# Designed miniproteins, single chains, continued (5): the designs that were tried, part 86

Each design is a single chain, and the fold is of that chain. pLDDT is the mean over its residues in the fold that is shown.

## One batch from the design tools (miniprotein)

Design m19181
Fold by ESMFold2-Fast:
Structure m19181 (fold): chain A 60 residues (1-60)
Amino acid sequence: EWQELREKAIKYAKEGKIDEANKYLTEAMRKLVAENPGTAGQQEVVKAANELIKAIDEAK
C-alpha cells in the first residue's frame, strides 16, 4: 500500500515534478507509520523512510 505511493513519488521525481513527488512521499510516510504502530515498529519506520527519501534523491 505505502509501496504504491513510493513508486508514484519516484516516478514524479524522475519526471522533474518535484512538488508531486513530495506530495506522494508525504502520503507514503503517513501510510507507513499507520501500518507500523507501536514502539517495535519505530526502527522499521525510520529505516523505510530513509530508504524512500534516498530513492527519491537518487532519482533526481
Scores: mean pLDDT 71

Design m19182
Fold by ESMFold2-Fast:
Structure m19182 (fold): chain A 65 residues (1-65)
Amino acid sequence: AKEKLKKLSELLEKMRQAVANGDTEAARQYAEEALKVAEELLKDGYISEETYRAIKRLVDALLAK
């Protein structure tokens, strides 16, 4: 559980850095991996549906710019 939460945090940080560097392909890959980890955390009951929705909105907002 802690390992997956840490991985999610690291993937979101890498996505943010890729967006800042203009690397849209890397940003999309990190976003896809982050969403997969978030979905597993939701399935396992470690995050709420509201938290999962917040993560999806954050990813969508960052990829739109």
Scores: mean pLDDT 80

Design m19183
Fold by ESMFold2-Fast:
Structure m19183 (fold): chain A 85 residues (1-85)
Amino acid sequence: SRNERLIQQLKIILVKRVRPELSYEEAAQMLRIENVDEEFIKDTEELEKETESLSDEELLEKMRELGASDEEIREMRALIELLRS
């Protein structure tokens, strides 16, 4: 669905915020996101620009609004904390 796609793109943006050296493809691979084509990457880059002013917590809240589960949000927070270490 469109919401699942947006949640995946927001996860990639969050990973790239803590690991800016990673490509969109590398961030997607780390998150085990499949079917990452050129259009998906372009859309993710556009979404990143649109959400540049938002904090990590605001992006996580946006994921929740799009239908991400409490477990999925918790797993993303844990990954971000691990990557910052």
Scores: mean pLDDT 88

Design m19184
Fold by ESMFold2-Fast:
Parts: C-alpha cells; sequence; structure tokens
Structure m19184 (fold): chain A 96 residues (1-96)
C-alpha cells in the first residue's frame, strides 16, 4: 500500500516525503508536517481571498478544486512519511 500511495504522488510531494523521513524522530516528522500544512493552508486561503470578488464562478470553482487537490497531496505525503518512520522502514524499501 505505501508503495502505491508514494508512486501516485507528484514528484514535489515525493520530495516532501524524503525530507520528512530524514528527520530523526516521529515527533519531529509530526511537527514538520503540521508546519507544512499551516503554510500551505495560509497560501491557499490568501489565493481564495484575493479572488473573493471574482464573478467568474467557473474560475473560482477551479481554484477551489486545485486547492483541495494540493491539500490532499500534502496530507498523503505527511501520512506516508509518518508511517515509514513509525514502522522503522526506509523510503528505498518502500520504493523497491
Amino acid sequence: LLKAELAALPEEYRKLVRELVALPTVEEVEKAFREVMEKVSKELVAKLKANADNKDLQFTLKLVADALRVIGDVITAGLVALRIKEEGTTLEEVEA
């Protein structure tokens, strides 16, 4: 399952998994994951607010859909990294 979930992620989020797994403890992975989620959430909220007065409903719906996809990818990357760290496996073993 981890291999399939990792393979489905875009390269930028697989890089995030590598960065998180490189941290020495599960607690540090959890902290870094929360910090990434906070940054991404702030950026997406700022983009949505910047378009609050946009009367193009199709554009706004696409912007929301794109934001949800990014959030989903970040969550998947964080959960994959946590599971790898908790199981004591390596990214290389999961990719094999």
Scores: mean pLDDT 79

Design m19185
Fold by ESMFold2-Fast:
Structure m19185 (fold): chain A 72 residues (1-72)
Amino acid sequence: MREELLKKLEELEERDASAAEFDEAALEARKLGDEETAKRFLELSIEKGVEAVKEAVERTVERREKEREERE
């Protein structure tokens, strides 16, 4: 891996960066021809995105269940 991309990966992982930041880093890595690092960034971006969506869905389900319990 290119040293600059490796440092970027470590930085993003340390600060628990957002899915969007990992996706942007994956695009930059791909532009630099480092597909291995790009795949790693993309995997982390997807993982972060799935976690965010899962949390949002769980909150929505809880709200709907409460409304259902109220018969509305």
Scores: mean pLDDT 73

Design m19186
Fold by ESMFold2-Fast:
Structure m19186 (fold): chain A 86 residues (1-86)
Amino acid sequence: AAIGASIDPEALREAALGLVRRLKENPDDAPIATALGIYRVLAELAGDEKTVRALTLAMEGLKAYEQGNKEEAERLFDEAIRLLDE
């Protein structure tokens, strides 16, 4: 079994969705940003490409926010939420 084999994909997606939703509402929350990075690594280990893509978009959105592109950040967060909610 791979290192990520014990990771529950359902729980991982639910947690990721909750994190991205909170980040969209409060992108200044540094602990949530750190959690996104951790969950993306866990998704990679689990082979969950969809969750990896969604969390990558959320992290890209956070980068856009820190660069002052709030509209772009919200769009990227929204896309990540759609991927995780499907």
Scores: mean pLDDT 79

Design m19187
Fold by ESMFold2-Fast:
Formats: sequence, structure tokens, C-alpha cells
Structure m19187 (fold): chain A 58 residues (1-58)
Amino acid sequence: SFGIEDIPEAVRKGVEGGMPEEVARKLLKDLEELIKLYPEYRKPAEEAKAILEEYLAK
């Protein structure tokens, strides 16, 4: 089953596979919203955000 702890790995595979920048920006915003609503998921969500931020910075 897919769990919140799998999000960083899924994001990493996505960016390595050439994730469109618009998709990456949308996902980053969705992760920010997730952290606000579910602070207990902060760790994996912030890890995924860091991957997306590095990818978008190039």
C-alpha cells in the first residue's frame, strides 16, 4: 500500500524521470498544504519539498 512515508521516494523518481516544472510547482504547493493540515506528516513532506526545490532551482 502507498503511504505518506513513500512520498519522498516517489517524488525523487518523478524528478529523475523529467517531471514537468508545472507539475513540480503544483506538488510543492500541495505538500505545503499537507504540512499545514497534518503536522504529523511534516518530516516526509518536507523531505519531498526539498527534492522539488532542488529540482526547480537547477
Scores: mean pLDDT 82

Design m19188
Fold by ESMFold2-Fast:
Structure m19188 (fold): chain A 76 residues (1-76)
Amino acid sequence: ASNERSLATLQVLAQEFPALFPADVLAQGPEKAAKYLKSLLVLNDVPEEQADHLRELILSGQQELAKKLLQQILSK
């Protein structure tokens, strides 16, 4: 159940933001992909707390909140 919601959330984010989710990273599953995204965002000067919050939203399957937060991060 939780893995299905996390995967669905990840797929929606990858569809909207394909450049942030390489196919090889997506193939490793939602935990690995969410960790990769967090690392990528922190490397691009996004606060670790904000990047980790996005990771938690993806892993908890909170699709709408994850999409909104990622859009806010990318709008800067």
Scores: mean pLDDT 82

Design m19189
Fold by ESMFold2-Fast:
Structure m19189 (fold): chain A 76 residues (1-76)
Amino acid sequence: KNFTVTSTQGLEITEIGPNVYEIRGVDGGAGLTITAKPGYEIEVLSQEKAYTVQAGNRLTIGLELGGTVRFKVKKV
């Protein structure tokens, strides 16, 4: 909802609050890209054993084993 995900391997994405999501790495070394719908943007709230790169409406995430990222999708 309000975004799309492209993932290379095992991960879990859970909605934990209104427009707030958590991603967990279930395998070692997981990569994914989140693209916000037009008129929306992504805000990273927290990251643990992970890195994030923001470019416009796109967020690229790398997760280590047991890594987590929380993000919010908001209307601009």
Scores: mean pLDDT 76

Design m19190
Fold by ESMFold2-Fast:
Parts: C-alpha cells; structure tokens; sequence
Structure m19190 (fold): chain A 64 residues (1-64)
C-alpha cells in the first residue's frame, strides 16, 4: 500500500541498506494502517536500528 512505499522511501532517504529497508517494511506490515511517525519509529526499533537511524527514518517519513 501507499504507507509501505512511504516507509521504503523514507528508509532510502535515511541512508539505510536494502537489508535494513526490508526489515523495517516487514515490521511495518504488522502495524495498524495508516502508519503514523510513531508506528514508523516502532517498526525501525523492531528491525534493530540504532537511535540515530530511527530518528533519521522518522524525519524522512514526516517529510514525505
């Protein structure tokens, strides 16, 4: 859906690897739609991203 593509684009803008992008997208599939910035932060935490990486993807997501 549009939300998952927005997460994927945000992760690319945050400079994450393709492996990290797929891990975040997979985690985001389990969350309620529409995805909020807090949901994206939760998906990134579940994917094992560091705090700076979580902040980067959330900032990118809010810019989309």
Amino acid sequence: GKDLERVREAARRAGLSEEQIEAIVEAAKELPKPLTAEDVAEAARRAGLSLPQVKAIVKAYESL
Scores: mean pLDDT 83

Design m19191
Fold by ESMFold2-Fast:
Structure m19191 (fold): chain A 84 residues (1-84)
Amino acid sequence: MEKKLEELEKKIEEDPNNAETWTKLGEAYLKLGKYEKAIEYYEKAIELDPNNAEAYKNLALAYLELEKYEKAEEYYKKAEELEK
């Protein structure tokens, strides 16, 4: 897992405007249970691609795991709006 994270972090240094790589970093940290870091990376992904419904869903999941239910609901609703 660490090697994959290092590879993704290196890709961000080479192309910091690649929203997909930020989303993959968020996903990797989410799988590690590092929810605060996952949130930071997904926030960067949506800054670059504000129509990325997947990033909003994963933000909602990360906030849910942190028991921040109001934030989780907010981001989940945003993801649903983007999928319409």
Scores: mean pLDDT 81

Design m19192
Fold by ESMFold2-Fast:
Structure m19192 (fold): chain A 69 residues (1-69)
Amino acid sequence: MVEEARKLIDEARELIEQAKKTGNEELYSKARELIDKALELAQKLVDEGHYDEARSLLAEIRELRKELE
């Protein structure tokens, strides 16, 4: 789960950078989808008691979401 969420976050970062270069709105939409999936995995980690890992992932997700604003 942590590895899967981190992969989604990394893919979202790549899409955001590509969207900034190309102006392609579809890439921003896809990045938002990946961020939402990573958020679901981070919330599942909270439910399972993995608070430190979840906190790290949630901080990265918040940073990426600010880039989409």
Scores: mean pLDDT 82

Design m19193
Fold by ESMFold2-Fast:
Structure m19193 (fold): chain A 73 residues (1-73)
Amino acid sequence: MMSRLEELIKKAKEAIENGDKKKAEEYIKQAEEMIKETRRWMEETPLSPESREALERTLEEYEKEIKELKKKI
């Protein structure tokens, strides 16, 4: 999941650099959907507090990056 999130964010950045706003919007939407699904999975899955904290921190970084990318389209 996380490696796919990284890939989607990378593809969104490349699409923005190439001026392909539609493609960038598509990848951003897919990344946002993956974050939403990951948060849902975390609510349903018995994780240690330490693992939950680490995952939440990672998701917050991706959300921040997506927010910055959305400003460019």
Scores: mean pLDDT 82

Design m19194
Fold by ESMFold2-Fast:
Structure m19194 (fold): chain A 64 residues (1-64)
Amino acid sequence: MLIEKGRKALKEGNYEEAIEYFKKALEENPENAEAWRLLSAALSLAGNDVEAQEYARKAGEALA
């Protein structure tokens, strides 16, 4: 549910809300690779490239 709420916020352009939903999803399940990827994407869309790059790296590690 949190992932779906975050994806909906992304589609609506509410990047800050999407970031909060994905962070909460990762607090509940830190091994969710999809949540790491979506958080990275949301941060990039919000203009936070440094944090987006760090979370993209973590997503790669979770998928490996």
Scores: mean pLDDT 77

Design m19195
Fold by ESMFold2-Fast:
Structure m19195 (fold): chain A 82 residues (1-82)
Amino acid sequence: LDEAIGLLKNLLKQVEEATTPEELDIIAAFIHIALAIGKSSGDLPEEVIRKLEEAAQAAENGDKETAVRYLKEAIDILEKAR
């Protein structure tokens, strides 16, 4: 769980620092990788999975603000589950 939270906090920082749509596309790919790992381990709550899918889609669409919001919400849920 701590590893998942750390990864998502790093992805959040990358989204906040992104200045181009290409950077957001790369970050979306990393969110999809995090989702695949979380789904295979069974460690992610369904609500977190849904929020990460929304964050990845927002990043793919160039919507940095929405991607940041969903990543923060996913991190908050996981931190409360610790």
Scores: mean pLDDT 80

Design m19196
Fold by ESMFold2-Fast:
Parts: C-alpha cells; structure tokens; sequence
Structure m19196 (fold): chain A 68 residues (1-68)
C-alpha cells in the first residue's frame, strides 16, 4: 500500500541520516547506504533494504563501543 511505502521511506531517510553521522563508515556501510539512497530516489525501498542497513548500523555501533 502507499501508506506502507511511505512508512518504509521515512525509516530509510532516518537510517541514511544516522549513516551520514558516522565519521569513518566501513565500505559495507557506505555501499548499503548508497544502495538505499538510490532505491529511495526510485521509490523502490523494501523492508529488507531497511532491515539490512539498520542491522549493519547497530552492529557497527556495538563493535565501536567494544573497541573492535
């Protein structure tokens, strides 16, 4: 539905903002963020896209907190 797509696009924008605040993003994070940005512009964001970037951001934040 249009409402579901609008929700996914809002989540995508929030995650992209978080990714932009990472000072030294990994190559994987940069790649996923760029892919999500392109899919957002095309109106083709999926739940999987949101989950992939969200999960990677959370994982990399945890690794940084642990000094890894």
Amino acid sequence: SAERQAFLEREARALLREAEEVEEPSEELRRLAERLRERLEAGEVTADDVLELGTLLALEDLKRALGL
Scores: mean pLDDT 86

Design m19197
Fold by ESMFold2-Fast:
Structure m19197 (fold): chain A 80 residues (1-80)
Amino acid sequence: SPVEALLQDVIAVYERLAGTLDPATRARVQALLARMKEALAARDFPAFLATHHELVGLLSPEQARRLAEEFRRLAAEHEA
């Protein structure tokens, strides 16, 4: 599924970001990523979106901006 492929790429972007964070924030992001993976496996897209919203709330404005640029790139790749 194109949607599932895009969501897997979104998770991969966050996993790369988690590696750059302080240990406490990294642990919280990793816990939310585990919940997002569980929701995706269950095809529970509302739960995936709710968990993603919670994860975005942990980010600085600069981190959120960089992720928005990366997600725009991923969306363009999946449209091609």
Scores: mean pLDDT 80

Design m19198
Fold by ESMFold2-Fast:
Structure m19198 (fold): chain A 64 residues (1-64)
Amino acid sequence: DALEKARAYIEKAEEALKKGDRETAKKYLEQASKYAVLLVTQGRLEEAEELAKRIREIAKKLGL
């Protein structure tokens, strides 16, 4: 499921960021964003919005 995959990648991005691995965190964040976009395409807008907020918070910490 796209939602479960997006959540898993967000968690992996947060863990990588906590370890100081910014490059790995960026890669996981990119994957999470891909699945969030898929949710938008499926009409799952509320779930996609929740994921987008979390992705945005991590992106801000990465200087994106």
Scores: mean pLDDT 83

Design m19199
Fold by ESMFold2-Fast:
Structure m19199 (fold): chain A 57 residues (1-57)
Amino acid sequence: MLSEEELKKAKELAKKAKKLIEENPELSGKEVAEILGVSEKTLTEYIYYLLSNELID
C-alpha cells in the first residue's frame, strides 16, 4: 500500500492526468506523463493502484 503522502501525490497526479485527457483527448499516455513531469510507467502504476483500491473518485 502507498503511504499517506504517496497516496495524496498519486491522487493529485491522477486528477491532473484525467483533466489533461478530458481537455486533450488526442494526447497519448506518454505525452500526458511528459507534461506532468513523470514517467509513463509511474503514471500508469499510480492510476492502476488508485482504481484497484477504489481510492479515486
Scores: mean pLDDT 72

Design m19200
Fold by ESMFold2-Fast:
Structure m19200 (fold): chain A 64 residues (1-64)
Amino acid sequence: MVDELLEELIEALKNLDRERARELIEELRKMGVSPVEILIRAGAQLSPEEDPEAGRLLLELLTE
């Protein structure tokens, strides 16, 4: 369940789907996943070279 939500979050971030990414972050938080854990786990699957905008969106959503 958590791993499936993380995969969906990564897809939403790569598509720059801000609303979907925000919803998935809230679901992960409801399941007890901290913002730091989300950043580490999702960020590890984002390439700074291929998906720099996705990484920035993740940071922006987690620091709101």
Scores: mean pLDDT 80

Design m19201
Fold by ESMFold2-Fast:
Structure m19201 (fold): chain A 68 residues (1-68)
Amino acid sequence: SKIVIEVLSEEEVRIVNPSGEEITVKTAKKTYTGKKEIIVKKEDLTGAEILVNGKIVPAEDIELVILP
């Protein structure tokens, strides 16, 4: 299943794993960890890595969605 990045606002995105497995978002400032979904500050996403079970998620497995 693809990881979904939902743009919530100019400040925040929601990263969703439909499988419900633990997501880790490693940024320059801090590491975010959560199951199913994580809210991440957009400013922290520059150069960030998204991992599931310790494996980097490739760009092809990420879907970007803008919510209304």
Scores: mean pLDDT 78

Design m19202
Fold by ESMFold2-Fast:
Structure m19202 (fold): chain A 68 residues (1-68)
Amino acid sequence: SSVLEQIYKESVEIFLRLLREGRPLSEAAREAANYIEEKATENNISQDDLDLILQRVGDAAAEAVAAL
């Protein structure tokens, strides 16, 4: 579970950093998703856990956008 939490935190940090740099929302989301996919493959993450990470990162992204 520490691996899943680390992937989540790093993905959210990538997304927020790119938004702070003025990158388009679509590019920030794509870079975060690519990072999640790479780390999921490296760590042999199950599809269920991958879906949970994607949902959690998506929720964090939606909150960040709503705060703009």
Scores: mean pLDDT 85

Design m19203
Fold by ESMFold2-Fast:
Structure m19203 (fold): chain A 79 residues (1-79)
Amino acid sequence: MSKNDLEAEILLALGRIYASLAKLLASKGDLKGAVEELDKAIELYEEALKLAENPELIKEIEENKKKAEEEKKKLEEKL
């Protein structure tokens, strides 16, 4: 694993934590807080994509980013 891929994996893991927090906040009715945490997740996924060299890792980051963007859109429709 390259140093860039390792950093990308760490950013992906952090992004997933923020996406999970967003889901928890949304389940509590904190839609605004959920959107804020999804924005943090998306930013981390974008940073990870700038570093990632491994094609499988890139695909995983892109799928997580797409999922976070879709969740954000659904929540914004309720605001």
Scores: mean pLDDT 89

Design m19204
Fold by ESMFold2-Fast:
Structure m19204 (fold): chain A 59 residues (1-59)
Amino acid sequence: MEELVGKASLLVQQGRFGEARKLLEEAAGKKLSDEQLNEVLSLLYGGKTQEALELIKKL
């Protein structure tokens, strides 16, 4: 999970949001809503990787 979220963070910084979304759903082990994905993506864009990881664990 941590490795996938870390990779998604790098993709977000590169503007590769579609690839980041796929990794986040893989890390969660299920499909996520656009609202859930946008919350995690906003945290990663802000460099809040640990908060993003904790959010994914709750989903």
Scores: mean pLDDT 81

Design m19205
Fold by ESMFold2-Fast:
Structure m19205 (fold): chain A 66 residues (1-66)
Amino acid sequence: MLEELERRLRELGLSDRTVRTIVQAVKMGGDPEAALEAAERLRGQFSDEQIAIAAVYAATKSRLAK
């Protein structure tokens, strides 16, 4: 659920703005698992802004593949 995704993104240490951006992409039909996996993979190596862009892209790309 969206609350579970939001909680897990917050546990990664992402900013409120970044979490809201990713959750909004999922609300628009994005894949929550793809978004979370992208954020987890990039954590600690990239900025919050870069993580948000990558997670949104992963979420939308996964939806198109279905």
Scores: mean pLDDT 77

Design m19206
Fold by ESMFold2-Fast:
Structure m19206 (fold): chain A 68 residues (1-68)
Amino acid sequence: SPLLEEVRKRAEEAAAKAKSIEELGKRLREIWEETLKENPDLSPEEIEEVEKVLQRIYVEYAERQDAA
């Protein structure tokens, strides 16, 4: 999905720029809110897929911080 690819790219860019897990969490929430506002006709299933992409990026960042 082009939408999911765009969300993933935005989330990965946010993770690359984030200085803390708290900063990333805030930015991922902003990406979530912006995506829903720009795409008001998203089905519950599509919304769930967006959530899963954002959660994956958040978890991967947290794992990297715990390894440091």
Scores: mean pLDDT 83

Design m19207
Fold by ESMFold2-Fast:
Structure m19207 (fold): chain A 66 residues (1-66)
Amino acid sequence: SEVDQLRAEAEEALRRRDYEAAFRHAKEAFELDGDPSPLRALATLLRMMGEDDLAARVEAYIAEHA
């Protein structure tokens, strides 16, 4: 499905440490299925990686849209 493809693209972006692409693909997947769980997992991972500014942006997106 398109959602499964977007989730796979987000995971591949994370492997490359392309966190902006990971967030973009995770947002697109959420817009299709309404499941914020991948975005919450992304925010947690970004905090663990020290990407605090992007983690805050992901958290703000979840708070506004989910």
Scores: mean pLDDT 86

Design m19208
Fold by ESMFold2-Fast:
Order: structure tokens, then C-alpha cells, then sequence
Structure m19208 (fold): chain A 59 residues (1-59)
């Protein structure tokens, strides 16, 4: 179903975000590129979008 598909995508996005945040914590004293910062922001935005989509599919 569309809800199941959205849930799987959300789970993948959360895993990627968690791994990205772990890497940032390990290297927090290093200067991040603008591309790396944008990638993290985009991953966070995607998680929010998928949560909203899942909520709509459930309702």
C-alpha cells in the first residue's frame, strides 16, 4: 500500500539522518562543506515530508 511504501521510505530516511548526525558528532570540530550542510538539511526536510505524507495516507 501507499502507506507501507511511505513508512519504508521514512524508515530509510531516518536511518540516513541518524548516521549523518552520528558522523557530524564524531567530526564536530571539522569544517563542513556547504554541500554537506545542505545534504543534512535536505535529509531532515525529507523526513518531515514523509511524516506528513504518512499522516495523510493514514487519515
Amino acid sequence: SAADEAARRLARARRILALTEEVLEMNKDWELTEEQKASIARAQERVAELRAELARAAG
Scores: mean pLDDT 77

Design m19209
Fold by ESMFold2-Fast:
Structure m19209 (fold): chain A 59 residues (1-59)
Amino acid sequence: SVKEELIKLGLSEEQAEKIIELAEEKGVENLTVAEIVEATGISKKQAAKALAILREHYL
């Protein structure tokens, strides 16, 4: 469901998978908006929303 929620934000399936992989590697608590932007190229606003979704599911 996390992947589907990320796609609903307008992210591609590839971008959603990269964000999930990054969260699994670093832990959601250590993941920053800047790191999501660097990894995927999405906007800071989209990255902040993505991080909020990850925090709801993993924390």
Scores: mean pLDDT 83

Design m19210
Fold by ESMFold2-Fast:
Parts: structure tokens; C-alpha cells; sequence
Structure m19210 (fold): chain A 62 residues (1-62)
């Protein structure tokens, strides 16, 4: 949801409007896919969205 993405952005200290922006910010910060998934779940993202975000971060780090 947009509210969960905004909450994730607040937790990461950057304004976020999409999962793609979140993945880029997390990769730039050096976060692991596991860390990003856990933070996304804590922010209120669904398990499906959190797994997608973690996968995007893994792809950017490869």
C-alpha cells in the first residue's frame, strides 16, 4: 500500500513512493535482502511485497 511504502521511507530516512525507489535506496545503503525484507514487514508491507523488494535488492547487488 502507499501508506506502507511511505512508512518504509520514514524508517529509511528517504521519501519513497514505489518499491523500485525503496530497492535502489536500500542497495545504495548496503542493506542485505534479508534486512530489507524484515524492515518492509515491520513497515506494514505484505509478505509478497516484502519478498519482491528483497528480490529487487538482491538483483541490484549482483
Amino acid sequence: SAAAIARLGRMMGVPLTSLEEAARAAAEAGNTPEQVRDVALLAGLSEEAAERLARLVAELNA
Scores: mean pLDDT 79

Design m19211
Fold by ESMFold2-Fast:
Structure m19211 (fold): chain A 120 residues (1-120)
Amino acid sequence: AKQVTESGGGTVKEGGSLTLSGKFSGFDFSKAGVAWFRQAPGKAERFVASISASGKTVGYAKEVEGRFTISVDKAASTAYLNMNNLKVSDTALYTTLAIGMEGGKLVIVSGAGTQVTVVA
């Protein structure tokens, strides 16, 4: 089955750092683009970061630009989100997804997420 297992979340003090990972299986990850999203308690899901399948196009939400870095290890089928200088406002459930094509159809693989809690 196509799946992702997310890890790296936890509770951290403001100004701290965390690295989130998403290990993908059951599909050709090397041809997939990756995105990270977050959902804070009582709020809508928001875009955080993305990287295209080629790695040539990288995007960040304005509020995380300069603090967060998205990367992928294609050989390990793993996506990463390195988060620096964390703020209380970064507290959210973080979800990663991969977007690719199989048999001429769009395939999206997404996980249950990993919780990040930033305390003052």
Scores: mean pLDDT 88

Design m19212
Fold by ESMFold2-Fast:
Structure m19212 (fold): chain A 70 residues (1-70)
Amino acid sequence: MIETLPPELQKKIKEMEEEAKKVAKLHEEGKMTDEEVEKFLREKLEEIIELLREAGDEEFLELAEEVMKK
């Protein structure tokens, strides 16, 4: 849970959430294509996987790896 993560990881997650909100708004306004949103989400999933690997969340890493397989 976010509350149990180290402060440094919480900060990174908040920054990612801010970026995700900007991307969602741009997509909703038609300023960003589905393809651009998918590329952004894949990039952010890779960053989240790396953060979770550092935190030791093995179960989520396995799930995310399956999602990114294709």
Scores: mean pLDDT 69

Design m19213
Fold by ESMFold2-Fast:
Parts: structure tokens; C-alpha cells; sequence
Structure m19213 (fold): chain A 75 residues (1-75)
């Protein structure tokens, strides 16, 4: 999708970790729209690595994790 490429290009140019975390959060949302929850999780995890205070990324990651709790222990 064109939107995902746009976000990836912005991520490569952005140096501020908080802004990069916001871009990763947006990337995760776009992957969810494409029904790619595994890619969305990776994006949200990257956002939290860059900004652990990013509530939106954390909430989205927890929501995705809850749906898979039968096989996975929440970290």
C-alpha cells in the first residue's frame, strides 16, 4: 500500500525517537487495516522501544496480544 511506503520513508528521515515512535504507531495501524496483525505488532514494539511512554502503541500492542493469549505469555 502507498501509505505504508510513505510512512517507511518518513521513518528513515526522522531522527527524533518520539516522532519515530508516532510513525511506527501509524504504520502498525495501517498494517491492521491490511489484516496483517503480525506486522502491526512489530511496528508497535518498535514504537515502544523508541518511546516507552507511547500509550497508543502500548494499548494497541496489548489489544493484539490479548487476542493471542492462548499460546503467548504477555511480556
Amino acid sequence: MEKIKELEEKLKKEKDPKKKAELYTELGKEYLKLNKPEKAKEAYEKALELDPKNKEALENLIKLGVEELREVVLG
Scores: mean pLDDT 75

Design m19214
Fold by ESMFold2-Fast:
Structure m19214 (fold): chain A 75 residues (1-75)
Amino acid sequence: GYSPEAIAYNEEGKKLLEQKRYEEAVEKYKKAIEIDPNFYEAYLNLANALYRLGRTEEAEKYRETGLDLRLKQLE
């Protein structure tokens, strides 16, 4: 399972995303990834927040990484 600290940051990011506080959500998701670099859900959530900010190139890179990590967990 993922680090409890990484999970907590991911949950904070999700709450901020629901509030449309996209830049703050990005920072929380980045902290989750820093703590647990295999946390694919945090990469996908980060990509979503970045898309909302119009940071499309960054969003695509994080989405690709998240999808790759998800596939590796299914093997």
Scores: mean pLDDT 88

Design m19215
Fold by ESMFold2-Fast:
Structure m19215 (fold): chain A 56 residues (1-56)
Amino acid sequence: MIEIVVPNSVGARVGAADLERAGEGTYEVIDDERIRVTAKSEEAAEMVRRAAELSG
């Protein structure tokens, strides 16, 4: 499991929810500013990071 923290943005929430729906990991809202994402692979974690930055 790979754990990352990303900004709590619309893109981050969508990416994290997609990761969780795909069974590639889970996410937890830390606060209004941050989300913690636990991914099964580095590739899945990177996809969420990109979603947070690109809003998709």
Scores: mean pLDDT 79

Design m19216
Fold by ESMFold2-Fast:
Structure m19216 (fold): chain A 85 residues (1-85)
Amino acid sequence: KKLEEGLRLAAEALRRMAELLRAGREEEAERLDQEMAKELKENLSDEELKEVLGLIETAGREAAAAGLSEAEVLEAVAEVLEEAA
């Protein structure tokens, strides 16, 4: 449940960050990223945090390798996290 909640929180944050980036609001997207990272670290165990970050890294690399924009990469990662939750 804690891992599932963390995955949902990260997915929602990544989708909102993508919206902010598309609107040219990069500073707000960066602040949301920092807030998300803090909440995950405070609420997840080291093992659960590693699992969430591992999914983000893997999905992000695959999306970036496919030539997606930064916002599209965040949306693709969010979809992977939603499926894992």
Scores: mean pLDDT 84

Design m19217
Fold by ESMFold2-Fast:
Structure m19217 (fold): chain A 66 residues (1-66)
Amino acid sequence: SKEEILKNLKEILEKLKKVKDKTEEEKEKLKIVEEALKLLEEGKVEEALELLKKKDPDLYNLLLSR
């Protein structure tokens, strides 16, 4: 559900923000998660999911399987 996806993305965002000395990969992932959350909060669910699928398919699959 949209609510479950929002909850999981917020948890991932919080964990990424707590990482000291982020790698370039972690910085990109943080940016993707922030963009997806912004789209979801704006009601643009389809655009948020498409962004995740395109830029981080592993994260997209993780969110849909849980």
Scores: mean pLDDT 79

Design m19218
Fold by ESMFold2-Fast:
Structure m19218 (fold): chain A 74 residues (1-74)
Amino acid sequence: MMSEEALQALNRAASEAMASLPPEDQRDAVTLLRKTREILRENLRRAEAQGDSRMAQAYREALDGVDRALDSLS
């Protein structure tokens, strides 16, 4: 199961994705998940650049969850 840190990272990225998307796209699970994935990938790159291995691992776990959700919808 996803760690609490990964779940928190996922929820934060999903909230940011919701705030950045128009209302029509907020109802599209695929569009929302793709935007969430984009945010998580950027957050992972920053965490790795900063040497934050704890947050990097949380972002990797969250990305795995998003990728699995997208695969289940295709």
Scores: mean pLDDT 83

Design m19219
Fold by ESMFold2-Fast:
Order: C-alpha cells, then sequence, then structure tokens
Structure m19219 (fold): chain A 55 residues (1-55)
C-alpha cells in the first residue's frame, strides 16, 4: 500500500540521517526498494547527504 511505502521511505531517510555510515548509494538502493523511482531516490539521497554535510 502507499502507506507502507511512505513509512519505508521515512524510515530509510531517518536511519540515514542518524547513521553517517549509510552511504548515498545505499540510501538510493533502500529508497528504490521502498517504491521510489531511481531518479527520485537519487535526488532524495543527495538532499539527505548534503544536509548531513552541512550539519
Amino acid sequence: SMEEQQQAINKAVSEAMADPSITKEELVERLVKAGLSEETARRAAESVHAHRAAA
């Protein structure tokens, strides 16, 4: 369901924000498995990675 996909996406992003060992490439793979397109997943992962670098 869309709700399960959204929860999986939110969990992957939250875990990546909390764990700097999760690479951009690993986050992309997790987001694609959660139901995002590769292009959308790459943009989201880049945003998360940039936010971590700025903190």
Scores: mean pLDDT 80

